Designed miniproteins, single chains, continued (4). Designs and how they scored, part 27

Each design is a single chain, and the fold is of that chain. pLDDT is the mean over its residues in the fold that is shown.

## One batch from the design tools (miniprotein)

Design m12919
Fold by ESMFold2-Fast:
Structure m12919 (fold): chain A 100 residues (1-100)
Amino acid sequence: SESLRKRAEEIIQQIKSHLSAEDQAKVDAYLAKHPIEDLTDAQLILLVGQLVLLFQLELERRGVPKETIDKLIRSLKPASSFEEALDLLEKEVQQLLSLA
């Protein structure tokens, strides 16, 4: 979906800005080889999910306790569609940004 791709791209850029310079370079290298427009909806959701995990690890590296991170995201319900999965990931990113 064009709409889903655009939202995913915005979320990816938001997460990327909070990652280490090394991880930002890795994301840029991946996207150069696998442009967002060439990814399926499933691949986009997986990529955003992987970047959310990198963001969690970066927050832990900065001294945020894993228990604090886990508590913020634990209340999110499982998704039944790609749109719902992206909505949940976006909410997770917004919660993690409060710790950044």
Scores: mean pLDDT 80

Design m12920
Fold by ESMFold2-Fast:
Structure m12920 (fold): chain A 67 residues (1-67)
Amino acid sequence: GAGAAAAEALAQRFGDAGVARAKAAGLDGSYSVEVLSDTTARLTATIGGKTYVLLVDAVTGEAELLP
């Protein structure tokens, strides 16, 4: 649905920002997005050899780092 597309788009936006920041610092950066529900997506970003997993919520517009 439209909500799932919004969560994916928001996660891609966070991922693009992270990769751009990594590139500015001379680091490799990449990310992937997995849609979990109509309102949430999982963002997995690898920056400088470190992996970060974030839950992105399209309702709140927030990204939360998962343990």
Scores: mean pLDDT 81

Design m12921
Fold by ESMFold2-Fast:
Structure m12921 (fold): chain A 87 residues (1-87)
Amino acid sequence: MQEFTDQLVNQINQVRSDALQQLDQTRDPATRRQITDDASAQIRQLGQQLVDLYQGLLMFDLAAQAQADTDQQIQDLRQYTDQLIAA
């Protein structure tokens, strides 16, 4: 069970890391928005899997935290992208 949660967390971190790298490699606002939208969708799907896993284990506090963390990561990524476009 811990192996699956660790795998999902690592996948979320990898998606975020790859998105940040791609954002730094481009100056086109449309491409930056596309990268952020694609990454946000992947993070949301992986985050939902993590929430579902914790709920199945009756770890409702961890499930709620995982959902909040997922939403925060997506918000942070979108804010970072907006700052890069504005700069």
Scores: mean pLDDT 85

Design m12922
Fold by ESMFold2-Fast:
Structure m12922 (fold): chain A 71 residues (1-71)
Amino acid sequence: GMADIERARRLYEEGVRLLEEGLELIRRAQTIEEVTRGVALALRGIGLLFEAALLFEKAGDKEGAEKARKA
């Protein structure tokens, strides 16, 4: 239903944000600690994107699912 699509959209938006922030931290990293933080954020983002894709598919939003998979 619409609630599932709204939840999937929020997970997608947060997943993209965390992945982008994590990758930017890795790119700018000057220490191993900064790399570790970036990797942790990126992995969290990837997890949310997978969850969003599954929820979009369950809701019948094929376009949303494909967009989440490509992120």
Scores: mean pLDDT 85

Design m12923
Fold by ESMFold2-Fast:
Structure m12923 (fold): chain A 63 residues (1-63)
Amino acid sequence: SLEEKRRVLLERARDAIARGQSPEHILAQIERVLKADVDNGEITEEQAKELLEEVRRFLEEHG
């Protein structure tokens, strides 16, 4: 589900911050994952943009 993808992406971002990865590197990795999900038909381009924006905001607040 979209809600589960959102939860997993935010958990991955949090863990990556805890491991000392840069916010820019984390965002780039998540963008690649979301592009693959769009290419595979799992989510729409609009949903991918919304999820990426949520991750970006999370990293700005916590990174």
Scores: mean pLDDT 84

Design m12924
Fold by ESMFold2-Fast:
Structure m12924 (fold): chain A 74 residues (1-74)
Amino acid sequence: REELLAFADELAEKEASDLDRGVVLIYVTVLTLHDEDMSLEDLAAEVQRIADREKSPEARKVLRKVADWLREQA
């Protein structure tokens, strides 16, 4: 969970504006507060859904990379 936040923050810093970085970190923080029984695959699916609904192309790109990273850890 802490590793997920660090990864998302690093990606957002490289790929997105400060505003989009804030948006990504809010979503990832909310996801890390999910039930501890939630699998990494289910977390990846939720991040993908959030990405698909995101209007900022840069934030969407970062969220998709976070979802892909979660699937690799699964």
Scores: mean pLDDT 67

Design m12925
Fold by ESMFold2-Fast:
Structure m12925 (fold): chain A 81 residues (1-81)
Amino acid sequence: SKSLTEVAKKLLEEAKELLEKVKKGEISPEEAIFEAEILIGLARIVYAVAKLAGDEEAAELAKEALKVAEEALELAKKKAE
């Protein structure tokens, strides 16, 4: 089973990659919105579980992943207009 910290690290990496793709126009705005919303949902779940488990490292990584994914979503929505 993957640790919460490993899951949170992967979510943060995926969120950062998505944000870069959106900035460079390497992904359609519609696809970026869909991917960002999935990452936001997953990051919220991992953050909640990490907080309940007292895993501060995983919680901080999940919080950063959420922040980056929300930034990607906001930028993608602006590009979709």
Scores: mean pLDDT 88

Design m12926
Fold by ESMFold2-Fast:
Structure m12926 (fold): chain A 64 residues (1-64)
Amino acid sequence: SDDVDRAVALARYRAGGMRKEGDDLRRRGAASDPVTGRRLNAEGDRLRADGDAFLDAAMAAVAS
């Protein structure tokens, strides 16, 4: 249905945004001093994982 298609598109858009923000943090971490770099890399890794988990949960919800 149009509503399901829209929900899936929004979930993918949001998850994609989270993954992109995570990648941006990791790239900034690579260019930073070691202390700041470790923090940014950890934040980026968590945000990417959260984005993946969000998309997995959203896709599971619409697959039933």
Scores: mean pLDDT 87

Design m12927
Fold by ESMFold2-Fast:
Structure m12927 (fold): chain A 100 residues (1-100)
Amino acid sequence: MPSEDSIIAELLGAFKQFAKKYFSKEVTAKILKWLEENMPKIKNLDSLYELLIELFKELAKEGYIDEEVAEKIIKLLKEFKKNKETDVEKIIKKLEEIFK
């Protein structure tokens, strides 16, 4: 089975590609910078989910994304954290379903 570190690396990589596909260049740059600056806080999968939740709260607060979209993403991330979800493809697919 993949290690937790491998799952974290896979999820981070997949999430960066998701951001590039579904967000503007400006929002994507903000996401990438936030992840780089907060990389030392990622100690396990739970802390990665917490970091992503805080990222979307901040993006909504600053007006970079619609608050309703941010709330949907945050809700899914909280569910993934609670369920200790490790299926990166499933995570990304559910996040993609928010975007039209």
Scores: mean pLDDT 84

Design m12928
Fold by ESMFold2-Fast:
Structure m12928 (fold): chain A 58 residues (1-58)
Amino acid sequence: SSEIEQQITEFLLQASTLSPDERKALIRAFMNEMVEKYPDEADKIHGLFSRKLAELLA
């Protein structure tokens, strides 16, 4: 819905084509980058990544 949600979703979809280890490292790096860009949204960003990571690890 928000630009932040869209950016996270798009990144995670692209990352899903990578190896599990490479994917995890890139997701962590991107999550940190997003939190630095949008510190007021840090809680929302962490929540979105937590949910999406759980989905990818299933």
Scores: mean pLDDT 75

Design m12929
Fold by ESMFold2-Fast:
Structure m12929 (fold): chain A 85 residues (1-85)
Amino acid sequence: SSNLKKLEEEIEKVLEEAKKKADKAESLKEIDDITSETNKRILDLLKEGLKKGVDVRDLTILGFRAMSQIVEIEIEAKKKLARKS
């Protein structure tokens, strides 16, 4: 549905912003704050999608993909920070 496509685009923007912020983070606390805020933003978008009648299976798949990407952003940012010593 058009609502699903809009939700996917909004989630992608949130994840792209999170990656850019996390890549520039100078501490573990900054990375943790970014990932925590991103998780809340994604969850709120999924809840709004549910209210707008987006299919529960699509929301579930999208939620798992988004959470997986947040974990990857966190891992990559922490690896970059470790290399910067």
Scores: mean pLDDT 88

Design m12930
Fold by ESMFold2-Fast:
Structure m12930 (fold): chain A 94 residues (1-94)
Amino acid sequence: EEAYRAGLEAAKAMESGDPEKAAQAVGRFAREMVRASLAGDTEAHERGRKAGLEAGYAMAKSGNEETIDAASRAGNQAVAEAGGKPGLAGAPVP
Protein backbone atom coordinates (compact mmCIF):
# COMPACT_ATOMS: atom_id res chain seq x y z
CA GLU A 1 0.00 0.00 0.00
CA GLU A 2 2.76 2.52 0.89
CA ALA A 3 4.65 1.82 -2.36
CA TYR A 4 1.39 2.31 -4.28
CA ARG A 5 0.60 5.60 -2.51
CA ALA A 6 4.19 6.83 -2.95
CA GLY A 7 4.03 6.02 -6.67
CA LEU A 8 0.86 8.08 -7.13
CA GLU A 9 2.41 10.98 -5.20
CA ALA A 10 5.50 10.72 -7.43
CA ALA A 11 3.26 11.02 -10.51
CA LYS A 12 1.62 14.19 -9.12
CA ALA A 13 5.01 15.66 -8.18
CA MET A 14 6.35 14.99 -11.69
CA GLU A 15 3.29 16.73 -13.18
CA SER A 16 3.98 19.79 -10.96
CA GLY A 17 7.34 20.39 -12.72
CA ASP A 18 8.92 21.22 -9.35
CA PRO A 19 12.34 19.50 -9.14
CA GLU A 20 12.38 19.52 -5.31
CA LYS A 21 8.90 18.01 -4.97
CA ALA A 22 9.68 15.46 -7.69
CA ALA A 23 12.96 14.47 -5.99
CA GLN A 24 11.25 14.08 -2.59
CA ALA A 25 8.31 12.05 -3.94
CA VAL A 26 10.39 9.82 -6.26
CA GLY A 27 12.93 9.24 -3.47
CA ARG A 28 10.15 8.09 -1.14
CA PHE A 29 8.70 5.85 -3.87
CA ALA A 30 12.09 4.23 -4.54
CA ARG A 31 12.59 3.60 -0.80
CA GLU A 32 9.15 1.96 -0.46
CA MET A 33 9.75 -0.21 -3.55
CA VAL A 34 13.08 -1.41 -2.12
CA ARG A 35 11.36 -2.12 1.22
CA ALA A 36 8.65 -4.23 -0.47
CA SER A 37 11.25 -6.06 -2.57
CA LEU A 38 13.47 -6.88 0.44
CA ALA A 39 10.42 -8.08 2.40
CA GLY A 40 9.50 -10.44 -0.46
CA ASP A 41 6.09 -8.76 -0.75
CA THR A 42 5.49 -9.41 -4.45
CA GLU A 43 1.90 -8.07 -4.36
CA ALA A 44 2.90 -4.74 -2.76
CA HIS A 45 5.84 -4.43 -5.18
CA GLU A 46 3.60 -5.11 -8.21
CA ARG A 47 1.02 -2.56 -7.03
CA GLY A 48 3.82 -0.03 -6.54
CA ARG A 49 5.22 -0.81 -9.99
CA LYS A 50 1.83 -0.05 -11.58
CA ALA A 51 1.60 3.27 -9.71
CA GLY A 52 5.19 3.99 -10.79
CA LEU A 53 4.11 3.70 -14.43
CA GLU A 54 1.85 6.72 -13.81
CA ALA A 55 4.95 8.61 -12.60
CA GLY A 56 6.78 7.53 -15.75
CA TYR A 57 3.95 8.80 -17.96
CA ALA A 58 3.90 12.12 -16.06
CA MET A 59 7.69 12.38 -16.54
CA ALA A 60 7.38 11.76 -20.30
CA LYS A 61 4.48 14.25 -20.58
CA SER A 62 6.37 16.92 -18.60
CA GLY A 63 9.53 16.90 -20.76
CA ASN A 64 11.12 18.99 -17.98
CA GLU A 65 14.77 17.90 -18.00
CA GLU A 66 15.64 19.53 -14.65
CA THR A 67 12.72 17.80 -12.90
CA ILE A 68 13.53 14.46 -14.58
CA ASP A 69 17.22 14.71 -13.57
CA ALA A 70 16.37 15.65 -9.97
CA ALA A 71 13.89 12.76 -9.68
CA SER A 72 16.35 10.25 -11.19
CA ARG A 73 19.16 11.33 -8.84
CA ALA A 74 16.87 11.16 -5.78
CA GLY A 75 15.57 7.72 -6.76
CA ASN A 76 19.08 6.30 -7.23
CA GLN A 77 20.23 7.80 -3.91
CA ALA A 78 17.20 6.39 -2.06
CA VAL A 79 17.93 2.89 -3.43
CA ALA A 80 21.57 3.16 -2.31
CA GLU A 81 20.57 4.45 1.16
CA ALA A 82 18.12 1.55 1.60
CA GLY A 83 20.95 -0.91 0.90
CA GLY A 84 19.47 -1.88 -2.44
CA LYS A 85 21.03 -2.32 -5.85
CA PRO A 86 20.23 -0.35 -9.01
CA GLY A 87 16.98 -1.82 -10.37
CA LEU A 88 15.27 -2.59 -7.04
CA ALA A 89 13.29 0.68 -7.34
CA GLY A 90 11.99 -0.66 -10.64
CA ALA A 91 10.97 -4.15 -11.73
CA PRO A 92 13.76 -6.72 -11.40
CA VAL A 93 15.47 -7.23 -14.76
CA PRO A 94 14.10 -10.55 -16.15
Scores: mean pLDDT 71

Design m12931
Fold by ESMFold2-Fast:
Structure m12931 (fold): chain A 80 residues (1-80)
Amino acid sequence: MTLPVEFQNFLSDLLEDSIKLLKKLKEKGLSDEEIDASLSSFIQNQLEVFEKENPELKLSEEQKNRIIEQIIGLSKVMVS
């Protein structure tokens, strides 16, 4: 099953913005815990905005958590 193009574009933009945020947080010398908390909060807020704009697309808490973990993990690999 293919995801809607709007959601695919949203996830691509979310990853790009998360990479930029991670770079800024690392430059500030924040702890790993502070970095993870900031990224998680940012991603969660973006997902909430997307859900409000797309009420037919209901994400479970497990799906949201997986997206958060995946975007954080990919961002860390791309910034290494």
Scores: mean pLDDT 81

Design m12932
Fold by ESMFold2-Fast:
Structure m12932 (fold): chain A 72 residues (1-72)
Amino acid sequence: SMADLVAEHRRLMEEVREKLKELMENKDEETLKKIEELAREGQERLEETDDPEERLRISIEMYKRILEVIEE
């Protein structure tokens, strides 16, 4: 459902925010650059669609990729 996508998006966004705070405190510039590139790619994909469900799915995929980079 749309509500499930919204909840998942919010959860992932909150997790990414906490992890980014830690990376900034540790001055992990290499990981931060990779995350910035993924965020840019995600934003470019978002500009290609006005469908709110597809936009949520794109954002969810972007945050999942960001978390994968952080966990490596």
Scores: mean pLDDT 85

Design m12933
Fold by ESMFold2-Fast:
Structure m12933 (fold): chain A 70 residues (1-70)
Amino acid sequence: VDEKVEELGKLVSQLSPELQQEVLEHLAELQRAARPEAEALTDEAELEALAQRIADETIEKAKEALEKQK
């Protein structure tokens, strides 16, 4: 998770401020949508897997935004 968060940070730092906001809003939407699932999970490994899925989705969004910026 930490390594993916660092990768996301590097991608976001290459984006315009407007696209940075779009990526961060997307992350917030994913976290909000995942809240019921996260609240139902009691296993730390399952919570880690959920966090990794959110990170992967956000990284993909950041990559799409970077392509759109070109």
Scores: mean pLDDT 75

Design m12934
Fold by ESMFold2-Fast:
Structure m12934 (fold): chain A 75 residues (1-75)
Amino acid sequence: STLADVAAAMVENLVYKGLLGSPEEGEKYFKEAEEVRQRALDALASQRPEVEARIDEGIKNAVEKAKKALEEKLS
């Protein structure tokens, strides 16, 4: 659903920032990402498996983007 997609995009952005930042920034952004995930799961309890799958996809996208950004920085 649209709200699940918005939550996934927010988690993706926060995880991406966390992976590229310092360990301290990472802790902050990962905590914010978990709060967004939990709020989305609570808001869409009847659609929990779909919300979880969409957010997990967002996290995977963030990891892939961060890996690419780090590879470009090290080249």
Scores: mean pLDDT 84

Design m12935
Fold by ESMFold2-Fast:
Formats: C-alpha cells, structure tokens, sequence
Structure m12935 (fold): chain A 78 residues (1-78)
C-alpha cells in the first residue's frame, strides 16, 4: 500500500498534469486529471484518519476543498 506521502506526491503530479492540460485548452483532460488528483487525495485522507494523523487529515481536507472548487469551475466552462 502506498504511504500518505507517496499518495501526496502522486496527487501533486496529477494536479500539475491537470494545470498543463488547462493551459493548452484541453479542458476535458484537465477535468479528468483533477478528478484523479481528488481521488488520490481522498485515499490519503482516509489513511491519515485511520492512522490518527489529525493534523495531516485537516491539511488534506482543506486541499480537497480547494481541488473540488477548481473542478466545479472547470465543469461550468464545459
């Protein structure tokens, strides 16, 4: 099973790929990559909660909120 930090690294990579796709005007690919990043962050959040890492869980909840807001903005442009 990947660690919380490995999941965060993967989510960051997916988020960067989403930003790159958005810059190129490929909103569909950007949406797909943001969704994948959100899914990866949700996995990290569940693991943080299961392991009792309350501070990490709070940090991840805030990041998930911002990522979901960005996803909603992109969905409105399609």
Amino acid sequence: MPSIWELLQEAGKLYQEALDAERKGDLKTALEKYKEAIETLEKALQLAKEQGHDRTAAFLEENLKHAKEKLEELEKKL
Scores: mean pLDDT 82

Design m12936
Fold by ESMFold2-Fast:
Structure m12936 (fold): chain A 97 residues (1-97)
Amino acid sequence: GEKGALAAAEDAESGAEAAERGKGPTGASALGMLGAGAYASARILGADEKGLRAAEEASRKSNEGAMIAARKNNKEGGEEGARLAREGAEIAREAAE
């Protein structure tokens, strides 16, 4: 169970890191593709109900961050999106404990 929630946290954080290094659409794409996949990773690795709910929240926050990054289409938008994705990653990590 713990591995699923941890993988979701890692996916969300990978999206955040890529968004901080990207510019405009590249940051938005990274948040959407890497971070929003957190729920799928948790399911594949057999997360329990608590881990799945946390992974869903991580995916939701990463997708919201992707929308912010796309809308602003600048470095500040990427950094705001990354912050939101990291909030989701923290929720998933706490669920893994």
Scores: mean pLDDT 75

Design m12937
Fold by ESMFold2-Fast:
Formats: structure tokens, C-alpha cells, sequence
Structure m12937 (fold): chain A 64 residues (1-64)
């Protein structure tokens, strides 16, 4: 699982702190998304102009 790539994406593209990025990545993976699928969704939402926190929340909502 590429958890570090998801954490890096949330920090570098979304502006999240490392702690917030790690918590969000763990929550997304726990919701049943693969790290690769989660990274694609988060990247798509960040490219739409969402903050890292909102991108992670929207990815989690789509997983449910």
C-alpha cells in the first residue's frame, strides 16, 4: 500500500500538516479504499480546488 504517496499528496498539493495528512490517509484506507484509488480521488478533488481536508472527506463519502 502506498500510504506515503497519499500522505505526500495531502501535504504538498493540499497544504495539510503531516499529522493531518497521516490521519486522513489512515481513515481513507480504513474505509475500504485502496491507497492508489484514494490517491486518485484526493488528487482529483484537490485539482478541483478543494483543500486537503475537504478532498479527504469527499473521498471518504464516495467510499461509503
Amino acid sequence: MDREELVRLLMEKGGASRSNAENAADAIIAAGLSAEEAARLVKEYIEQGLSADKAAAYALARAS
Scores: mean pLDDT 74

Design m12938
Fold by ESMFold2-Fast:
Structure m12938 (fold): chain A 94 residues (1-94)
Amino acid sequence: MAAVVIRQKASKDGVSTILVTAYTTDERVLVTVRVINKVTGKSEEKRAWVEPGETVRFEFDAKAGETVIVEVELRAPGQGVVLRREETFSVEPL
């Protein structure tokens, strides 16, 4: 089983952290996390392999008042996409 948890940390100095945690039990997966800023159109992407029994965490910063789309895709070798999630976060103003 593969799973993803997406969370927003509390703001510090006008910056919130978006946390993406990925883990797998049975299969090796490639995790791709993309964060898209809806105001600027800029995107940041991070990628890592996750082995069975391993947990990988990604951190992205978002500023107060920004709206970001977080897209997470898990791909298993030879099987293609095994999980996809998309969440929108609005970071509250200070």
Scores: mean pLDDT 79

Design m12939
Fold by ESMFold2-Fast:
Structure m12939 (fold): chain A 70 residues (1-70)
Amino acid sequence: MAEKVRNSPPEEVPKLAKEYLESKVGSPIDDVVQTINDIARAAGEAGADREQFLEIQKYSSEALNKTSES
């Protein structure tokens, strides 16, 4: 999944990041954090801009919040 983000056009990166993060909701929190880090690195390599990184940060926060909720 991170490889797909890295190899995608920057315009598609936030959508792929959202899908990948949503697939990890309910996993152990360490796995969610690792996924966030992998996505951030892959998005940077894909050439994501500031607005795209802000969108990814939003999805990352949502995934963490959903994972910490019982």
Scores: mean pLDDT 77

Design m12940
Fold by ESMFold2-Fast:
Structure m12940 (fold): chain A 117 residues (1-117)
Amino acid sequence: SVKEYIIKALEEIRKEVDELLKWFKENPDVTKEEAVAAVRELTDKIIEKLWEAYEKSTDPELKELLRQAIMQIRALGDATIRRIEAAKTPEEMLKVLEEAKKQIDFLLDQVIKAIES
């Protein structure tokens, strides 16, 4: 179903966020430029997947939730990049990424719950 497709896409997004965070934990010598590029690429990929979910959905309420999630993910991505640029240590950069993951998880959970209701 369309709902099963959307849930699977959101779970795939969650997995990719987890994999990026794991990569940062295993590579503390990554440059800020590499970190910014990785966050930008993941943010764009997440937004593309959410737009695909939006296009496949016929439910106006779900479409609006997805549109709001897209806007919030873009804003979070931009804020995360700025915080990475300001970080002074790898530990500070990792904390920024862990906080961003929690916010993404929360946003995705809201959409999944709306679909399952």
Scores: mean pLDDT 86

Design m12941
Fold by ESMFold2-Fast:
Structure m12941 (fold): chain A 66 residues (1-66)
Amino acid sequence: SIDLRDALSRLGEEASRRVQDLQRQADRATKEDPVRGQRLRQQLDDTRQRDSDVLQGLLDEVNAAE
């Protein structure tokens, strides 16, 4: 059986790597094309919000189970 806490940690690592990659892309794009960089930063913010909401939901579930 998968421990919810372990699953949460793994999902957090995956989300962190995904966000870091997008942030790096946005930073580079901002230097080369500010308009494109702004759009990528909006997508990054949306992605961070979604990942944060999912992880918070899982954390709430773990805390409720304990």
Scores: mean pLDDT 74

Design m12942
Fold by ESMFold2-Fast:
Structure m12942 (fold): chain A 59 residues (1-59)
Amino acid sequence: SELDRLKAEAKELTAQLQEVAQQLAEARRAGQPDPSLEQKGQELQRRLDELGRRIRELE
C-alpha cells in the first residue's frame, strides 16, 4: 500500500539522518565543520517532516 511504502521510506530517511548526525559529530570533534553535510541533514529532516504529514493524512 501507499502507506506501507511511505513508512518504509521514513525508516530509510531516519537511518540516513542518524548517519549524517554521526558524521557531523566526528567533523566537529576534528575541528572541521562540514556545511554541505549540515545542509544534507536539514534536507533529510524536511523530507521526514513531509512524509510524516502524508502518513497522517492517509491514516
Scores: mean pLDDT 85

Design m12943
Fold by ESMFold2-Fast:
Structure m12943 (fold): chain A 56 residues (1-56)
Amino acid sequence: MMDTMTKAGEALRNKNYAEYLELLGEDPSEESVEEFKRKIQRSAEAGREAARRLAE
């Protein structure tokens, strides 16, 4: 549902990862939130390193 996607986007922007995961039907536990944060951090670091190699 578009409404659910809009709410999920707002939860993500507010760093309410538990609500974001619950809206997507995922496990909103503290452990899942920590794993999700680690994935975001790794993706950001990988993207920055790729940009450095391309002189972007």
Scores: mean pLDDT 72

Design m12944
Fold by ESMFold2-Fast:
Structure m12944 (fold): chain A 85 residues (1-85)
Amino acid sequence: MEKDKEMVYETVKNLLYYKVNKEIRKDVKEVVVIKGLKDSGIKALNEASKELAKKYGLKEVEIDSLTEKEVREAIARAVEEFSKE
């Protein structure tokens, strides 16, 4: 689903922003937790999302609609676009 891919993309961009700036963007209300996938990179993303949610009181939104390929494509897009900022 396009919405779920966009949520992964936004979560990764917000995590990258936090890593660089040590603060979140003012409009961040939620982070994505991806269920059902065993990939170590996706597990690391989930752990980072949960830590950010705990630190800033964000809502954790669980998604299970995406394949590993779709998640990796959303991550790659977020990294590429963040590097152009």
Scores: mean pLDDT 81

Design m12945
Fold by ESMFold2-Fast:
Structure m12945 (fold): chain A 85 residues (1-85)
Amino acid sequence: VLAELEREVARAREEAARTPFSPAAQAQLEIAEAAIEGARTGDYEAMKKKIYEIMKKAAEELGLPLSDEQIKEMAEGIVEEVKAW
């Protein structure tokens, strides 16, 4: 599970390196790194908060009309997926 996630992070790093001005690619990398850290430490509350902050910044940079509640729900969904691993 962690090895698969680390492989996804490696792919995201390559994508971010090819598109250094892509906020979406950068956000995906940061979310994947936060998920790995949360899975390693078991600190899912810190992971949820970090993912929320990353998604909020990405939504602002992309001009997406997402509410704070919608971003929190998405972050919580990612945390629940990581817990299921």
Scores: mean pLDDT 71

Design m12946
Fold by ESMFold2-Fast:
Structure m12946 (fold): chain A 93 residues (1-93)
Amino acid sequence: MKRVYATRSARKAAEAARELADEVHIFPDSGGALKAADPSRPVAVVTSDNPEEGAEAIRRALREGGDVVITGGPKSVELAVKAIEEVRRELAA
């Protein structure tokens, strides 16, 4: 993972990704986080609309070096944290 963009509410997920990311950016709202992502780069996005699909996209992006945007409610953030910690554990083994 190279860059992580997260809302303030998703700070736990951003912190979990810190060891896997070159850059971590926290935004006060979802619009700011989504607009910060470079559309010319592969990006995995988690929102309230796609918590499970977004978490799977994060796993893929973290393994392949893509960027990540983490927004949404508690369920989306929780699944993103689990995805990040799973990949971190795999890379530590």
Scores: mean pLDDT 79

Design m12947
Fold by ESMFold2-Fast:
Structure m12947 (fold): chain A 87 residues (1-87)
Amino acid sequence: SEKVEKLIKTVKEYLEKDPEKARRDFWLAFLLYPNVPYLTKEEIEKNAEELIKDLKSDDPLVRGQTLLRLANSDTEIRDIIAEFFGE
C-alpha cells in the first residue's frame, strides 16, 4: 500500500541519515521497555501515518520505541531493521 511504502522509505531514511543515533534510540527503548507487542501487517497499514510521525519525533524514546515495535512486526520493515543491526 502507498502508506506502507512511505513508512518503509521513512524507516530507511531514519537509519541511513544518522546510524549511530538510530542505534542509540533503539537500545534506549530496548533497555527501558524491551517487551513490545507483535504488530500485524494490518495494524502497520492502519497506523502507518502515526508510525511515520513518531519516527520523526524529537523524543529519542518515542523514535526508539517505534523502531523496536517495527522490528517486532509481520512486514518487510522487520527484515530491513534486522539487516541494519547485523542479523
Scores: mean pLDDT 85

Design m12948
Fold by ESMFold2-Fast:
Structure m12948 (fold): chain A 84 residues (1-84)
Amino acid sequence: SSKIASRTSGESIRYVGETADALIEGLKAVRETERKASELSPEEAERIVREVREKQEERVREKAKEANEKSKEVLEKGDEEIKK
């Protein structure tokens, strides 16, 4: 039904939004680290920026994985309601 489809789609869109927000925050953190690291030696700056980038990438990947799992759960619940 259209009502079940709308609710399921809304939840999926919300999870995509959460992943996008995590990506934006991650990019901001990397840029801020790059600015601060510019005062360090080139080798230290590169190492610190790399570490922050890797941590932010992991965070975004984890958010995307969580969003995918929750989207699957919402779709399964929607399918059960359609059967009624």
Scores: mean pLDDT 70

Design m12949
Fold by ESMFold2-Fast:
Structure m12949 (fold): chain A 55 residues (1-55)
Amino acid sequence: SEEDELLDSILTVIRRTLTERGVPQSEIDAILAGIRETARTGGLDAAHRYLEELS
């Protein structure tokens, strides 16, 4: 779906940004998995709230 394509694009940007900031790949993988699962169950709005909670 269009939302799935948008999510994949966002996750790609997040991975790049965190890698450039020196975040360990294991931590990046955990964060991205959490975002993807949250989006799967609650959509992009839920994924956004998940990111806000991590900040």
Scores: mean pLDDT 79

Design m12950
Fold by ESMFold2-Fast:
Structure m12950 (fold): chain A 70 residues (1-70)
Amino acid sequence: SRVEEARRELREAKEEYEKLKKDPTADPSKYTGAALRVIGAVVDLWLLARKGEVSEEEARRAAEEAGVGI
């Protein structure tokens, strides 16, 4: 399911980003890549919400947690 894939991607992207935040030796390019991956997953959820496949509240909450305006 596209919804299940988007939810999994967001969870995995957030986990990777949080791990990089805890690593004082983390390469800035990897940190930026992980942040962009989180943003991409949030955008995917927002597009699914527009199609009625996920709740607007779920997409808004994901965006708020990522610091992305919707």
Scores: mean pLDDT 79

Design m12951
Fold by ESMFold2-Fast:
Structure m12951 (fold): chain A 68 residues (1-68)
Amino acid sequence: MSAEEQQAKIELAQGLIEGLEQEIARNADDPERVATLRELIEELKEAIEKKDIEKLEEVIRRTIEFLG
């Protein structure tokens, strides 16, 4: 994977984190859903920090499946 492709994945993940934070606000009455959304945000942030692109792609896929 090129540096450009790696950066594009990180930017996508950052956008997903913002979207997940909005979903937490919309689903404040559903603690189980909020807990899952928080876990996804933490996993995305950790993968970005570690630059673990393979893990980042896995968590992005799980996030998209969870959101619908």
Scores: mean pLDDT 83

Design m12952
Fold by ESMFold2-Fast:
Structure m12952 (fold): chain A 105 residues (1-105)
Amino acid sequence: MSPEELAREAIRKAEEALEILNKPDVTLDDFIKAVKLISEAARLVMEAARQKGDTELVEEAERILRESDRIGMRAAVEGKVTDEDKQRMKELAERVLEIARRLLE
């Protein structure tokens, strides 16, 4: 898969995650689905950045992946989603979008 194809797929997944997180009533299942989408999008931009030799974007994508996995695991273990969790996941999804759009340039 080309870096451009990886970046476009990452955009689709991150946008789907943002739609879920922007619902007024985000359930735990909705939140876990959004976390999975953001983690998958982060892996896609990490691979695209790696193929382009952009080590800084690889490291940033790795940080997003680790943070999204930590938040998702905590929410699943505690059985609840906070407004802070929702806001932070939105920020991570938006950052994935920024990286993916940069990789298309």
Scores: mean pLDDT 89

Design m12953
Fold by ESMFold2-Fast:
Structure m12953 (fold): chain A 99 residues (1-99)
Amino acid sequence: SADELVAEAREILERMKKEGKITHEELTRLFGLARDLVLQGRGEEALRIVKEAMELVKDDPEAQRFLAGAVDDLAELAQRYGNTELAEEFRKLAEEIRK
């Protein structure tokens, strides 16, 4: 369910905050959850997850590069499913990450 996806994403984000560590595996899982939320019409929650992840990776250039690519993939997914507004928001976030 979408609510279970949101709960799992929040658990991952809180673990990353508490431990001060960001792993490629955790980011990959988090983006899998965000993708599934977009597919279930819960794009606003996917956006919130991306914004929280952006704050956590701001001092990690490798994680930022991975995040920018993953967010571009979410923009393509949103566009493919006809959600142009959500796709534009994800593209803006990817550009912000690359600054």
Scores: mean pLDDT 85

